# Ledger of designs, part 33: designed miniproteins, single chains, continued (4)

Each design is a single chain, and the fold is of that chain. pLDDT is the mean over its residues in the fold that is shown.

## One batch from the design tools (miniprotein)

Design m13192
Fold by ESMFold2-Fast:
Structure m13192 (fold): chain A 86 residues (1-86)
Amino acid sequence: MKEKSELVAKLVGEILRALAAIMEGDDETAVREIKHALEVAKKLKELGVDVTPVINILKQLADMAESKGLTNAAKAFRDAAEELEK
């Protein structure tokens, strides 16, 4: 399925960009990238893709962001994981 493959690639890219933003201490960019990742992950979930691995990654990224003092990013990652668990 072309759409599913394109969405998976996009999701991985958004998650990697969010990780890079955390490593650079860029709270605003991390929040923006994770909001985009959440939209793509929700679309994949609607298409029947198991997003449990994504939820686990988001929780790990939230812990990492919190350890670096990126409070807005940490909250955004936790909120995104919670939305995907619904």
Scores: mean pLDDT 84

Design m13193
Fold by ESMFold2-Fast:
Structure m13193 (fold): chain A 55 residues (1-55)
Amino acid sequence: GAEKSALLEELKALLKETLGIDLSDEQVEDLLKELGYTTIDGLKAAISQLKKLSS
């Protein structure tokens, strides 16, 4: 849905801006599946963890 797409784009942008990693949407989704972040709440948790690690 629209919320999931927006969160995926935010996560992708965050990875590029904070860690210098430029991933495709498919690569981000595959990574999230491997880490168990397959839900909207999981996506939000992944974004939160990346922000914490980059701080």
Scores: mean pLDDT 75

Design m13194
Fold by ESMFold2-Fast:
Structure m13194 (fold): chain A 86 residues (1-86)
Amino acid sequence: SKLETLKAILLGEKELVSKEEALLLIDFLLEKGLISEEQANKGKELIEEAFSSKPYISMEEFNKILVESGITSDALIKALDYLLEQ
């Protein structure tokens, strides 16, 4: 399920992230009001660039994309809490 995928990403259970999974997290963060539209658009732009030549990126590369998009650790912690409590 989409929720199980998001939990796996946020709990660090994945070594590699697909483009679909990366975009799913950005959309979830935006839907829950944890990031701005500007941050979401920047994240999607960086995701398109990162996946232009490869089907997967490492969690380390994905974390760099999140940081460059202005997405904070606090936003990711709140996302995980939301998934665990909801």
Scores: mean pLDDT 86

Design m13195
Fold by ESMFold2-Fast:
Structure m13195 (fold): chain A 77 residues (1-77)
Amino acid sequence: MEKAIKVLEELIERAKDNPELAGKVYETLAKIYEINKQYEKAADYFEKAADFYLSVGDEEKAQEWRKKAEEYRKKAE
């Protein structure tokens, strides 16, 4: 009944002490906005996911999600 986006946004507040979980939550939000063709929001959340993955040393995922964010920002232009 409640939108998945709202539940995930609430999880972000609790996940601030766990960057790995925060990265996954932001990644999931980005994918939801991508499916809804809301490319600006998708790009923003992919960038946030990348920052959290970088903070835990996952440079490969950080680069992957930053590239997707750049791609979707161009689509939103």
Scores: mean pLDDT 77

Design m13196
Fold by ESMFold2-Fast:
Structure m13196 (fold): chain A 68 residues (1-68)
Amino acid sequence: SVEEEAEKLIEKIKAGELSQGEILEALTRLANQKAPAELLERILKTLEEKKAPQGLLDYAREAVEGAK
């Protein structure tokens, strides 16, 4: 499910298991699956806490706005 994919992504981001490209690919897949804004906001918050690069943060913010 979209919720399971989002939770798995959050867990892997927290663990530092993913490259920037893998995170971007996963975010794109979730956005294409019309993930709820609340799930995308949780991913954005996790990326902010991990000090992700600005480009990735900007992409995640756009995904959140597009889901509203």
Scores: mean pLDDT 84

Design m13197
Fold by ESMFold2-Fast:
Structure m13197 (fold): chain A 67 residues (1-67)
Amino acid sequence: RGAVLEAQVRNLEREAEELRKQGKTEAAEEILEQVRKARQALAAGDLEAADKHVDEAERILEEAKAA
C-alpha cells in the first residue's frame, strides 16, 4: 500500500509542477500542501491519512485541469 501511495505522491508533484508552469499557481500550491501532508502521514506510518490527502490532491488536480 505504501509503495502505491508513494507513486501517487510523485505523480502529484509532477502534475503540480506542470500546473505551476501553466500559471495555475494557486492550484499547484494547494496540491503541494496536500502532498506535504501525505508525506508527513507516510513518515508516521498513517497510511489512512496519507490516502485521504492523496485523494484530496487528486480532486484539486481534476478541478484545475477542467478549468
Scores: mean pLDDT 81

Design m13198
Fold by ESMFold2-Fast:
Structure m13198 (fold): chain A 55 residues (1-55)
Amino acid sequence: MKLSKEEAFNRFAERIRQAVAEVRADTSLSPEEQRAKLLERTREIMDEIDAELKA
């Protein structure tokens, strides 16, 4: 089922919060790696939400 834009935005925000917590909990990564990984995870989440909006 298609998500509404409001639901998609809220879900995006929740997923971003979780991704940030996940990346920061991974203390094996350097700060530079954490930044890069967070940007990559943000893109993945955006793509997932966009796909759900277009489903």
Scores: mean pLDDT 77

Design m13199
Fold by ESMFold2-Fast:
Structure m13199 (fold): chain A 65 residues (1-65)
Amino acid sequence: SAGRERAVALLQERAGLSREEAERLAEEATKMIEQGKGKEAHELLQRRTGLSSEEAEEVLVLLAT
């Protein structure tokens, strides 16, 4: 999806992840969102990337589209 591609790009640009790392993290977060675990997905993104709460929320919104 367009949202996933943008989330992957954001993770690469702001968190310094490789494409493969960004894709795997996006997949993990997406699975958590699909299970209703949005809070856990937010915490996962921050722990793995060092992104701010606001940046992690931006990624979650993109993955949910």
Scores: mean pLDDT 85

Design m13200
Fold by ESMFold2-Fast:
Structure m13200 (fold): chain A 80 residues (1-80)
Amino acid sequence: MEKTLEYLLEKALSVIDTMKDNVDSLIEAIRFFLDLLSENVSMEQLEKFIQEVLKHVESVLNKEDAERIKKAIEEKLKEI
């Protein structure tokens, strides 16, 4: 309601928790959130969202899966 960033971040973290065993689908979901945010928030807010997502991913996924998510985010950011 108040902040689009906070709402979308909460939803993204929930999706990570739900889909942590399906990394390919999780990558697609994160790419969707990045597209949505790129249209609705500042670059500084987008960077904050990415930092929080990566922090959460590193806490709930193994190193290899977390690195795959990080790479997908880096590739998606080049398209924005």
Scores: mean pLDDT 79

Design m13201
Fold by ESMFold2-Fast:
Structure m13201 (fold): chain A 72 residues (1-72)
Amino acid sequence: STLEEIRAGAEKAKELLEQGDTELAAMVLRRMAEFAREAGLEEVAELLDKASEAARQGDTETALELLEKVIE
């Protein structure tokens, strides 16, 4: 399902953030945000967009907090 794919992508992004690979994490999160938006999941898409931007800036704490809201 769409939610399962988004969850899997979010979990992968979390692993990348924990490994310090913020650039790859940001790219995964951006793709998941686009996928969520196409599926009509606007709240999830906004959280993923914010997480992607935080990851791109190296703000791993904010990115991880936003991802916890998506994974729940």
Scores: mean pLDDT 83

Design m13202
Fold by ESMFold2-Fast:
Structure m13202 (fold): chain A 108 residues (1-108)
Amino acid sequence: MEEKREEALKLLDELQKIFDEIVKMYPDIDPELVARVKELFDKLKEAIENGDVEKALQYLRELARELSRLFQEALDKATNPEDKKKIEELREKAFSLLQRLVGLLREM
């Protein structure tokens, strides 16, 4: 359980870094959306640290939905093909990390 918890927190940290990169690229993204994503990261970290798998999976599903909205807003704001490609690559990486987190949490 402890090793899986540490791995889950590392995956979540990588996911948060992707989120921070998108917000840095597009600082004019809806601040309410950014606030909701930040709150979900905090709630998910707390749930993982407390071993509350049910809450962690719930917050992870909510985070996935809000991140989908964030990536779509970033794509809508991108004005050149290079930025669009970067956002799509970051989105693919983020959803890969989300899938790995779901699998790991289900084994806790």
Scores: mean pLDDT 87

Design m13203
Fold by ESMFold2-Fast:
Structure m13203 (fold): chain A 79 residues (1-79)
Amino acid sequence: MLRKALELAEQSLEALKKGDIEKARELTAEAMVLYAEATLPPEFLPLARAAADEVRRFASGEEVKERAERLRAQARALL
C-alpha cells in the first residue's frame, strides 16, 4: 500500500509537468487515501477520504504539487 501511494504521488508529479492538472488531482487524491489507510487508525479514514475528495475536485496545481511532494517524502521515509 505505501509503495503504491509513493508510485501514485510520483505519477501525479509527472502529470503536473505535462500540464494535466485533472489527472494530477486524481492521482494525488488516490495516493492520499492509500497513505492514510497504511498509516492512520481506522477512525480517521473518513476524514482522510473527505480531504482526498476535496483535492480531487478543487485543488490548484500548486496545492497538488505540495501534497504529492509531501506524500512522496513521507512514503519514502516509511519504506
Scores: mean pLDDT 85

Design m13204
Fold by ESMFold2-Fast:
Structure m13204 (fold): chain A 58 residues (1-58)
Amino acid sequence: AEERLEEAREEARRAMRELREAKTLEEILRAIGRLLRAIGDALDVALRNGRPLSEAAV
């Protein structure tokens, strides 16, 4: 249950590290993409837990 939230947190930490090390616009955009994906995954898990909203809106 909490495993996916932990994975999302680790992915966000990695994306933030990549963003700090980014030297080119391409690297910055890639890191931002990873961060947004991690946030999306965390929100998906939170919504399924759940509770206010509909779930599995894929």
Scores: mean pLDDT 69

Design m13205
Fold by ESMFold2-Fast:
Structure m13205 (fold): chain A 62 residues (1-62)
Amino acid sequence: AVLSIGVTPGTAHLLLGKVTAEDVLNKDGTVIVRKGTVLTQEDVDALIKAGIASVPVEVELP
């Protein structure tokens, strides 16, 4: 399943270890994080710096 997680100070930590469901692009159309990437703290920091509002990630639902 795909879940969109908001990139805010209160939710950014929830992105750690998640796998991206789609390519994440900045305002210039440059790929910041590719689809299928396991998000690290460096990736999360780059997303925050780029002003990304939310990231689609793969999750398993119960």
Scores: mean pLDDT 79

Design m13206
Fold by ESMFold2-Fast:
Structure m13206 (fold): chain A 49 residues (1-49)
Amino acid sequence: ALSAEEILERAKETTDPVILNGLIDILKELGVSEEKINEAEKEARKRRL
């Protein structure tokens, strides 16, 4: 199974907003903090430029 850290890294690297939303939902289910989720989303947005 994927760890929360692995899912966070995948979220940071995704270029697909639908996949990003799915990964964020999984992170919320795993109890990852909103702060960490927001940082992952911010990194994903940087990759899109």
Scores: mean pLDDT 75

Design m13207
Fold by ESMFold2-Fast:
Structure m13207 (fold): chain A 97 residues (1-97)
Amino acid sequence: DPTRLKALKRAEEGRKIAEESDKLFEEALKRLDAGEDVREVGEKLLGSDNNESRLRGRNLLRLAEESETNEEAIARYRELEQQTLADLAEVQKLMSQ
């Protein structure tokens, strides 16, 4: 099925983009845990060639602007990540029915 093969190829391309973004995000979290400035980490994500990583960088920089300290910004960013993962897991449970 040529339509199915085209859809699978697009899905594979999207998966690679997401996987690359997730890898850059994990590296960013390690840098934050190592005590790097939240703005510097966010700017590095913004400098990425990956659109999803740039969006994550913008979100981190926004939280840095809204927070009084780097520690507060990091805590809020991690809380937002945990909330997103919990919401995704709940949606996946509903979809598996």
Scores: mean pLDDT 74

Design m13208
Fold by ESMFold2-Fast:
Structure m13208 (fold): chain A 85 residues (1-85)
Amino acid sequence: SKGKNAAIGALNGLAAASLFLSGEQVAEAAKGRAKELRKKVEEVGWTEEAERAIKFLEELGKRGKELSGEEAAELAEKKVEELEK
């Protein structure tokens, strides 16, 4: 679905970017991607995968300051795997 594809895109984008970011930058990137994904799914339709991705990104935004970029990337990659079922 378009919503699922948008969710996977947002998570993959964060995973790739996180390897080059500090924890504070990861937190801000995750928050930004959550906002963008919310707007996108308003256009293409809400799905469970999109809701799960948004919640994950919002939680990562709260925790990102405590995480390394590598840890954030691994968490995002695992979330993509869960959504690609």
Scores: mean pLDDT 81

Design m13209
Fold by ESMFold2-Fast:
Structure m13209 (fold): chain A 65 residues (1-65)
Amino acid sequence: AYSERRYEERRKEAEAFAAANPERAALLKEIADKLNEIGDKIDEGIKLAKEEGISFLEALRKALS
């Protein structure tokens, strides 16, 4: 019950914000999507480091390039 209630509260807050500021909500979503894309590339870099036995920084450079 608590988790469901808190999720609904957050959802309503997000809906109210989006209704009042639809352009800003869309921009924030775009930024979040871009950050998630960067996160995926970091995960790829970590996998490369483990597979090739190279340093994390070198793997991250390869994944981001």
Scores: mean pLDDT 72

Design m13210
Fold by ESMFold2-Fast:
Structure m13210 (fold): chain A 87 residues (1-87)
Amino acid sequence: GLEERAIELGKKLLQLSEEQRNRVVAALATRLGISWEQARKIIELLEEAGKTGNGEEALKKLKEELGLSDEQIERILRVVEEELKRL
């Protein structure tokens, strides 16, 4: 589900260089029409899921702190997956 995908993507994000991470943040901001600050926060929450193995907490924070729906989170995860494949 979304929780498992958040953990797996977070683990991949943690393996990136700072330059590669910043490219993913910028691409997410552009593709979703959100601020760079919001995109950075999303990436940080996914990285936290990768570190802790706690996808439930990451999804909760995305919903509560950023006001994201399940549909919006699914779109975010898809965009992150696509951008990681381009690195």
Scores: mean pLDDT 89

Design m13211
Fold by ESMFold2-Fast:
Structure m13211 (fold): chain A 58 residues (1-58)
Amino acid sequence: SAEEVAALSSEGGRALAAGDRARAQALLQKAGEMGGVTVEAGDDPTRSGAAAHVAGTS
């Protein structure tokens, strides 16, 4: 899981830097769960909004 946690953390950090806070929150929460660090639970709805955008092509 360490490799997956690192990948999710990296993606979350990148999303934060890009200003996509909802996506960053979802990724960091998942990384926290896998790495044994829990982020505030119940932040799942914000991921859906961000996912609708990230799934699209430029």
Scores: mean pLDDT 63

Design m13212
Fold by ESMFold2-Fast:
Structure m13212 (fold): chain A 67 residues (1-67)
Amino acid sequence: GKKLALVASSDPAKLPEAGELAKKKFGFDEVIPVNIPDSEEAYKLALEISKETGYEVHVIDGDKLLE
């Protein structure tokens, strides 16, 4: 199936770069950047997207990805 990255960061300024890096580094079919600081909230959103789209959704910590 298709893979989707939900790239989460507490800093919205980091989201464009983190999203581009996730797509290039891991080869995700779709990337959705979200300004969500809470990992549990991000995982709940990922589960909802997965149910609606049928994608394999991966939560990526955008702050960690840019380190």
Scores: mean pLDDT 80

Design m13213
Fold by ESMFold2-Fast:
Structure m13213 (fold): chain A 79 residues (1-79)
Amino acid sequence: MYYEITIKTKRPITDEDIEAVKKAFEEAGMEVLKIERISDTELKVLVKAPSEEAALRAAQLIAQRIPDVESVTIKPVEE
């Protein structure tokens, strides 16, 4: 299934943050299809995951590894 994960921070997102996001998805066993910077503080990632639980695991890893995370939102997306 496809999921759209939106990451919002209280500070500007750095390239190191984007790499941490990619690594978290890879560690969770998911395929990253697209990463889009919506603003300096908002990142949107489209992923293909075997389950909602895999998407939730990646979101938790992101929240733990990126300082000053305001919110992480997960939405299932139909193709």
Scores: mean pLDDT 79

Design m13214
Fold by ESMFold2-Fast:
Structure m13214 (fold): chain A 64 residues (1-64)
Amino acid sequence: AAAEAEALRKEGEELLRKAYELGRRAVELIEAGGDRSEIERLLQEAQELFEKAKELFEKAEKLE
């Protein structure tokens, strides 16, 4: 249904924004010589959000 596809795209976009924000924080920590484990955690969370967003977009495409 169109409404379901639209909702999935909206959720995917929100997850992409969060992933981008976490990625930027990781880069700032790298430049500041921050904790490696914290950097890895942020990058891992960003990657998970990116993959989830991709899955939502693919699901939305299949519904239309």
Scores: mean pLDDT 83

Design m13215
Fold by ESMFold2-Fast:
Structure m13215 (fold): chain A 82 residues (1-82)
Amino acid sequence: MELLEQARQQAQGAVEQAKQASKEQQEHMAKILEDEGKQLEESDPALASVAYRALSEVYKILGKEEEAEKYKKKAEELEKKA
């Protein structure tokens, strides 16, 4: 429980940082979160879901609602598997 709470806090920080960042930096953050989520999917689906939820929020900030919805659903599916 505590590790997931810490991961959620870090993800919230990344989303807040994205709000202050340029569009280029937001796109770079999205790529990092996507890679992190993919790496964690096999070892820790719960942590992967946190990364994908942050990715979804970054895509919303970018105005890419389709990508945001895609990663939100992926996070929800991983939460069911955890």
Scores: mean pLDDT 80

Design m13216
Fold by ESMFold2-Fast:
Structure m13216 (fold): chain A 75 residues (1-75)
Amino acid sequence: SMAEIERIAREAGERARALAEKVGASEEEKEEVGRLAEEAARAEAEGDLEKAKELNEKAMKLLEEAKEKALKKAE
């Protein structure tokens, strides 16, 4: 159901935002990572595995960049 897809998407976004916060991402970066994770989870639930993969790759890249920026600020 759509309600189940939205629950899965919300939970994925919450996990992604928590991870972004842990690596020292800004609030804006945290929101973007969460959004990408939510869209990826929806795409996967709808059977669009290619879209899900692309969105997850974008989320991981943004998270990696956010972590690097946070480390540079700590120097």
Scores: mean pLDDT 85

Design m13217
Fold by ESMFold2-Fast:
Structure m13217 (fold): chain A 68 residues (1-68)
Amino acid sequence: SRDELLEQGRRLIEQGEEALKAGNGEEAARLFGQAARLFSEAAGASPQQVEDDEKEAKDYALKKYKDL
């Protein structure tokens, strides 16, 4: 479901932050990239239901992915 995609995306952001803290930039990039994709899929499924926090989470994940 859409909610499952959002929950998984948020979990991947948490894992990406942990990877960064551990100094593993390559793993962090993969995790943030996956998170951004899941948020994009959720937005595509219901564009009218996209909340501001979802957009912020996606933008955050994309920024972290591109910065690595």
Scores: mean pLDDT 80

Design m13218
Fold by ESMFold2-Fast:
Structure m13218 (fold): chain A 59 residues (1-59)
Amino acid sequence: MRINASISLEEARELEKEFKLNILRVGDGPYISLEEARKIIQELIKSGKLKEGDTVEFV
């Protein structure tokens, strides 16, 4: 799964723990907050586009 947003490495670690995801890329653009990133992931899980154990790339 690719998400058009950038996050910090610390935010990636927290999201990996919370949602049991594999985050391979954090992006290199302007960073969104942990709260905004969490909201995006929650909406993707709710819509069935993302599940536990999935790989995520921020770009």
Scores: mean pLDDT 84

Design m13219
Fold by ESMFold2-Fast:
Structure m13219 (fold): chain A 74 residues (1-74)
Amino acid sequence: AEELIAEGEEAFAKEDYEKAIELYEKAYELAKESDPELALRALVNAAHAYIRLEDYEKAEELSKEAAKLEEELE
């Protein structure tokens, strides 16, 4: 899962936001039951990529999900 986040960050840096989102969403699915901190990072990174695509509705949904998960980790 961490490798997928790293690959997503590389795609994001190259402005390939659609590929970045795909990699982050895959990382989230793999991490959500086993590594909540990594799942949180994947959600936050995916939300940032959606902002770059100007999909603010999807970015807000993922940001709210990330905030809820962050509360569960504290």
Scores: mean pLDDT 81

Design m13220
Fold by ESMFold2-Fast:
Structure m13220 (fold): chain A 87 residues (1-87)
Amino acid sequence: SMKEFVEKLIKRLEELKKTASPEGQKYLDEMIKILKDYLEGKISPEEAARKLQELFLKMYEENPELAERVKKAIDEISDEFIEKLKK
């Protein structure tokens, strides 16, 4: 489910935050906040997607190493969900 996907992503981002620089932690905190606001129904799925895309592009520009780590986390969780759907 989308909720389970987002919850796993939040957990992985919080793990990345533990090894990130203070500047990197700021970007990760902003992503986590957007994802939590989405789960709580404070923002629409459309708004969450747009905010995440904008933040992700900013991360690629200002901290490409962190952006790559976030992308790897998303890809890994996506692969886990694809495997769960595979019989």
Scores: mean pLDDT 81

Design m13221
Fold by ESMFold2-Fast:
Structure m13221 (fold): chain A 87 residues (1-87)
Amino acid sequence: SLAEAEAAAIAEFGEPEVVRLAAEAERLVRAGRPIAPELEERLIEAMRAAGYSEEEIEKAREILRAASLIAAGRLEEFRALSEKAAA
């Protein structure tokens, strides 16, 4: 279930807020919508609060922007990569 998957991700990757915001960003991109700047900043703030390094935060920003660009023109490629990562 989604709740079990979220609990497992939180146990492995940290704070519930990071997992929830990342899932919201993924849903937007899969729907062919860009990630809102407000959502990007909230996710970055949550990552910083959870103890992620500035290097990891920079990479996360690059991924979020790339995902928004992919959603605009290459949604299928993003879906394939997300499904492979989730498997």
Scores: mean pLDDT 69

Design m13222
Fold by ESMFold2-Fast:
Structure m13222 (fold): chain A 76 residues (1-76)
Amino acid sequence: SLQEKLDELKRNYLEWLRAYLEAHDLTDDEFDSLILKYAREFIDEAEKLGYPDDLIAQALRDFAEEVARLRAEKRA
């Protein structure tokens, strides 16, 4: 389904992000900038693939929750 494919796209972005964070020691500002960049790239990719706005919005909410967990795991 479209939702399953969008979820896969989201998981791929999160896996790449986690790998990047494990390789780099980022400041809070650098972390926030990276997250904003990834969110924009995710939206652009999903829109190009023709996903409906409501599914993109739900995927972004899920992405924000995972980002909050990653941030909590990092010590400043």
Scores: mean pLDDT 75

Design m13223
Fold by ESMFold2-Fast:
Structure m13223 (fold): chain A 104 residues (1-104)
Amino acid sequence: DPLETLRNLSKEQLAEIAAELRRRLILSDAGEKAREYVEKAKELLKKGDIEKAKELLEKAREIVEQGREEARKEYERTFRYLLSHKTKEQLIEEILQLQKELSR
């Protein structure tokens, strides 16, 4: 039972899990956006447009790097915020919602 498992965790552990899931969501969103640029670059490479393909691959790299930096800053801010401002019950609800978002 996922809910019972979460109820048995400390508030600190729940805040860490919620912060990590938020971090993963940011990285997942960045990865999806970067993948769109990679796919466009692949099509350009098939057409022999090497210079434009390189530009799109550079955009994909920038998106991934920006997403990693955003995820790092969000994790640090979110963990402290969640631990200080959320109840254990609110943290469990957020974890379940974030898991749902990461599954789709």
Scores: mean pLDDT 84

Design m13224
Fold by ESMFold2-Fast:
Structure m13224 (fold): chain A 67 residues (1-67)
Amino acid sequence: MEEVDRLVAEGEKALAAGDYETARDHFEKALSLDPDNARALALLAKALGNLGDYDKSEEYGKKASAA
C-alpha cells in the first residue's frame, strides 16, 4: 500500500473508532506527503469538526472542494 493511502486508511479507522486526535494526526501526515489529496482534506475537516476546531474544519473543507 502506498504511504499516503495507508495513512488515509489508518485515519479512517481511527475516525470509525472515535479516536479523532489519532485520525487528525494521520490525515495531517498524509497531507504533508500529498497536499492536494482531496479525500485526506475532507476527512481532516471531519476530524477537526469532531474535535471542536471549527475554524480549521471549515478551512480544510473548503480546500477539499477546491482540490
Scores: mean pLDDT 82

Design m13225
Fold by ESMFold2-Fast:
Order: sequence, then C-alpha cells, then structure tokens
Structure m13225 (fold): chain A 65 residues (1-65)
Amino acid sequence: KPPLSLVLRLIALKLRKIGLELDIELLEERLKEGDRSVEEEIERLRREIEELEREIKRLEEEIAA
C-alpha cells in the first residue's frame, strides 16, 4: 500500500484543484455580469489548475507504482 503521507498529499492537491475550479466559476459569473477586471485572475487560476493537474498525475503514478 502507498504511504499515508503521499495519499494525504494527493487528497490535498485534489481539494485545492476543486477549490480553484469553484473560484473560476464564481469569477466567470462576475465576468458575465460585466466585471472585466476578473479576466486576468481567471487566466491565472486556470494556469494554476494545469500545474496542479500535472502534480496530481505524477503523485498518482507514484502511488500506482
């Protein structure tokens, strides 16, 4: 079985990703209401999600090995 610390790290990263996805949904609603100031923040959060997805994939591969 994989180490609990590694599994907990994976869970933490997945929860962080979910949090960022929810933040983007809220910002997209603001953008839809005409608040263009959030465009750069949405783009930044999308990049952060891509980085988290890469890290999650690496950890999942380590756990599967």
Scores: mean pLDDT 83

Design m13226
Fold by ESMFold2-Fast:
Structure m13226 (fold): chain A 69 residues (1-69)
Amino acid sequence: AEKLIEEAERLKEQAKEKGIEDAAKLAEYSKRLAEMSLVMRQRGDEESARLMEEEAKKYLEKAKELLEK
């Protein structure tokens, strides 16, 4: 999850620098979901953590697709 947060933050910065606002928003959503996943794991809720991590990955991939267009 920590690596996902770092990757999402980098992607958000790249999107902002390139002016692709939709990609920046998707990267921000991915970061928030990855952060929530860590909180859920700390509380012992592995199932919710896993679901949030999967959603974070989906938003991150969508952000990458927008940056590569």
Scores: mean pLDDT 81

Design m13227
Fold by ESMFold2-Fast:
Structure m13227 (fold): chain A 80 residues (1-80)
Amino acid sequence: SMAEKKELLDELHELVEEAVEILSESPPTPKLRELTARLQELAGKIVAALKAGDLETAKKYLEEMKKVVEELKKEAEKVK
């Protein structure tokens, strides 16, 4: 439904805002650049799935993106 698509899009926006906040406070290391590229790829896949109405694929990529954001947090803490 359109409501489910909005909920998943809102989750994507929250993950992007969290990643941007972490990156704004962190030096650009090779590992953080790698994780940023992975987040950009996943965000693109989520948007494509949502446009196609494939909510199951969007949910799977959102779960993967959440794991990458957690890895980003851990790597950012190491380089303070």
Scores: mean pLDDT 86

Design m13228
Fold by ESMFold2-Fast:
Structure m13228 (fold): chain A 70 residues (1-70)
Amino acid sequence: MREVLGRMTEAARAGRLTPREVQVLSLHLEGYSQREIAERLGISVGTVSRLLRNAARKLGLSPRELRRLG
């Protein structure tokens, strides 16, 4: 968890992650479900899933590893 947060902060600072990808990933790491993130940000669950997948790919995480973090 802390290592992923560190990588996310560094990637955001370097412009590798979009602000939206950072928001969605942060909420996921805090234990929010994809549905709760979608409701909070006013976007679809499908958009949340896509943003999480894109963020995971940019951080070198598999979809399975990302699922275990939230």
Scores: mean pLDDT 74

Design m13229
Fold by ESMFold2-Fast:
Structure m13229 (fold): chain A 80 residues (1-80)
Amino acid sequence: GARKIAEETLKTLSSPIAARGINFQKAMDYYRQGDYQSAKDILETLIKHFPDDSRAWKQLGKVLEKLGKKEEAAEYYAKA
């Protein structure tokens, strides 16, 4: 579930650079599978730890569009 995925993401962030890449890829895999909620949870956790990661901001914008949150998506694209 989404809560468990967020907890796993936090654990892997104990090795910051590798964890960032791995968790971004995991979010992309969920996005491609249509699991937009899981992708969103991972990307939100990444942005909390790496707020300068434009890649994560842009991808979260795409996820929000798929969830029907077009106005929120525009804000995240602006931060990318």
Scores: mean pLDDT 76

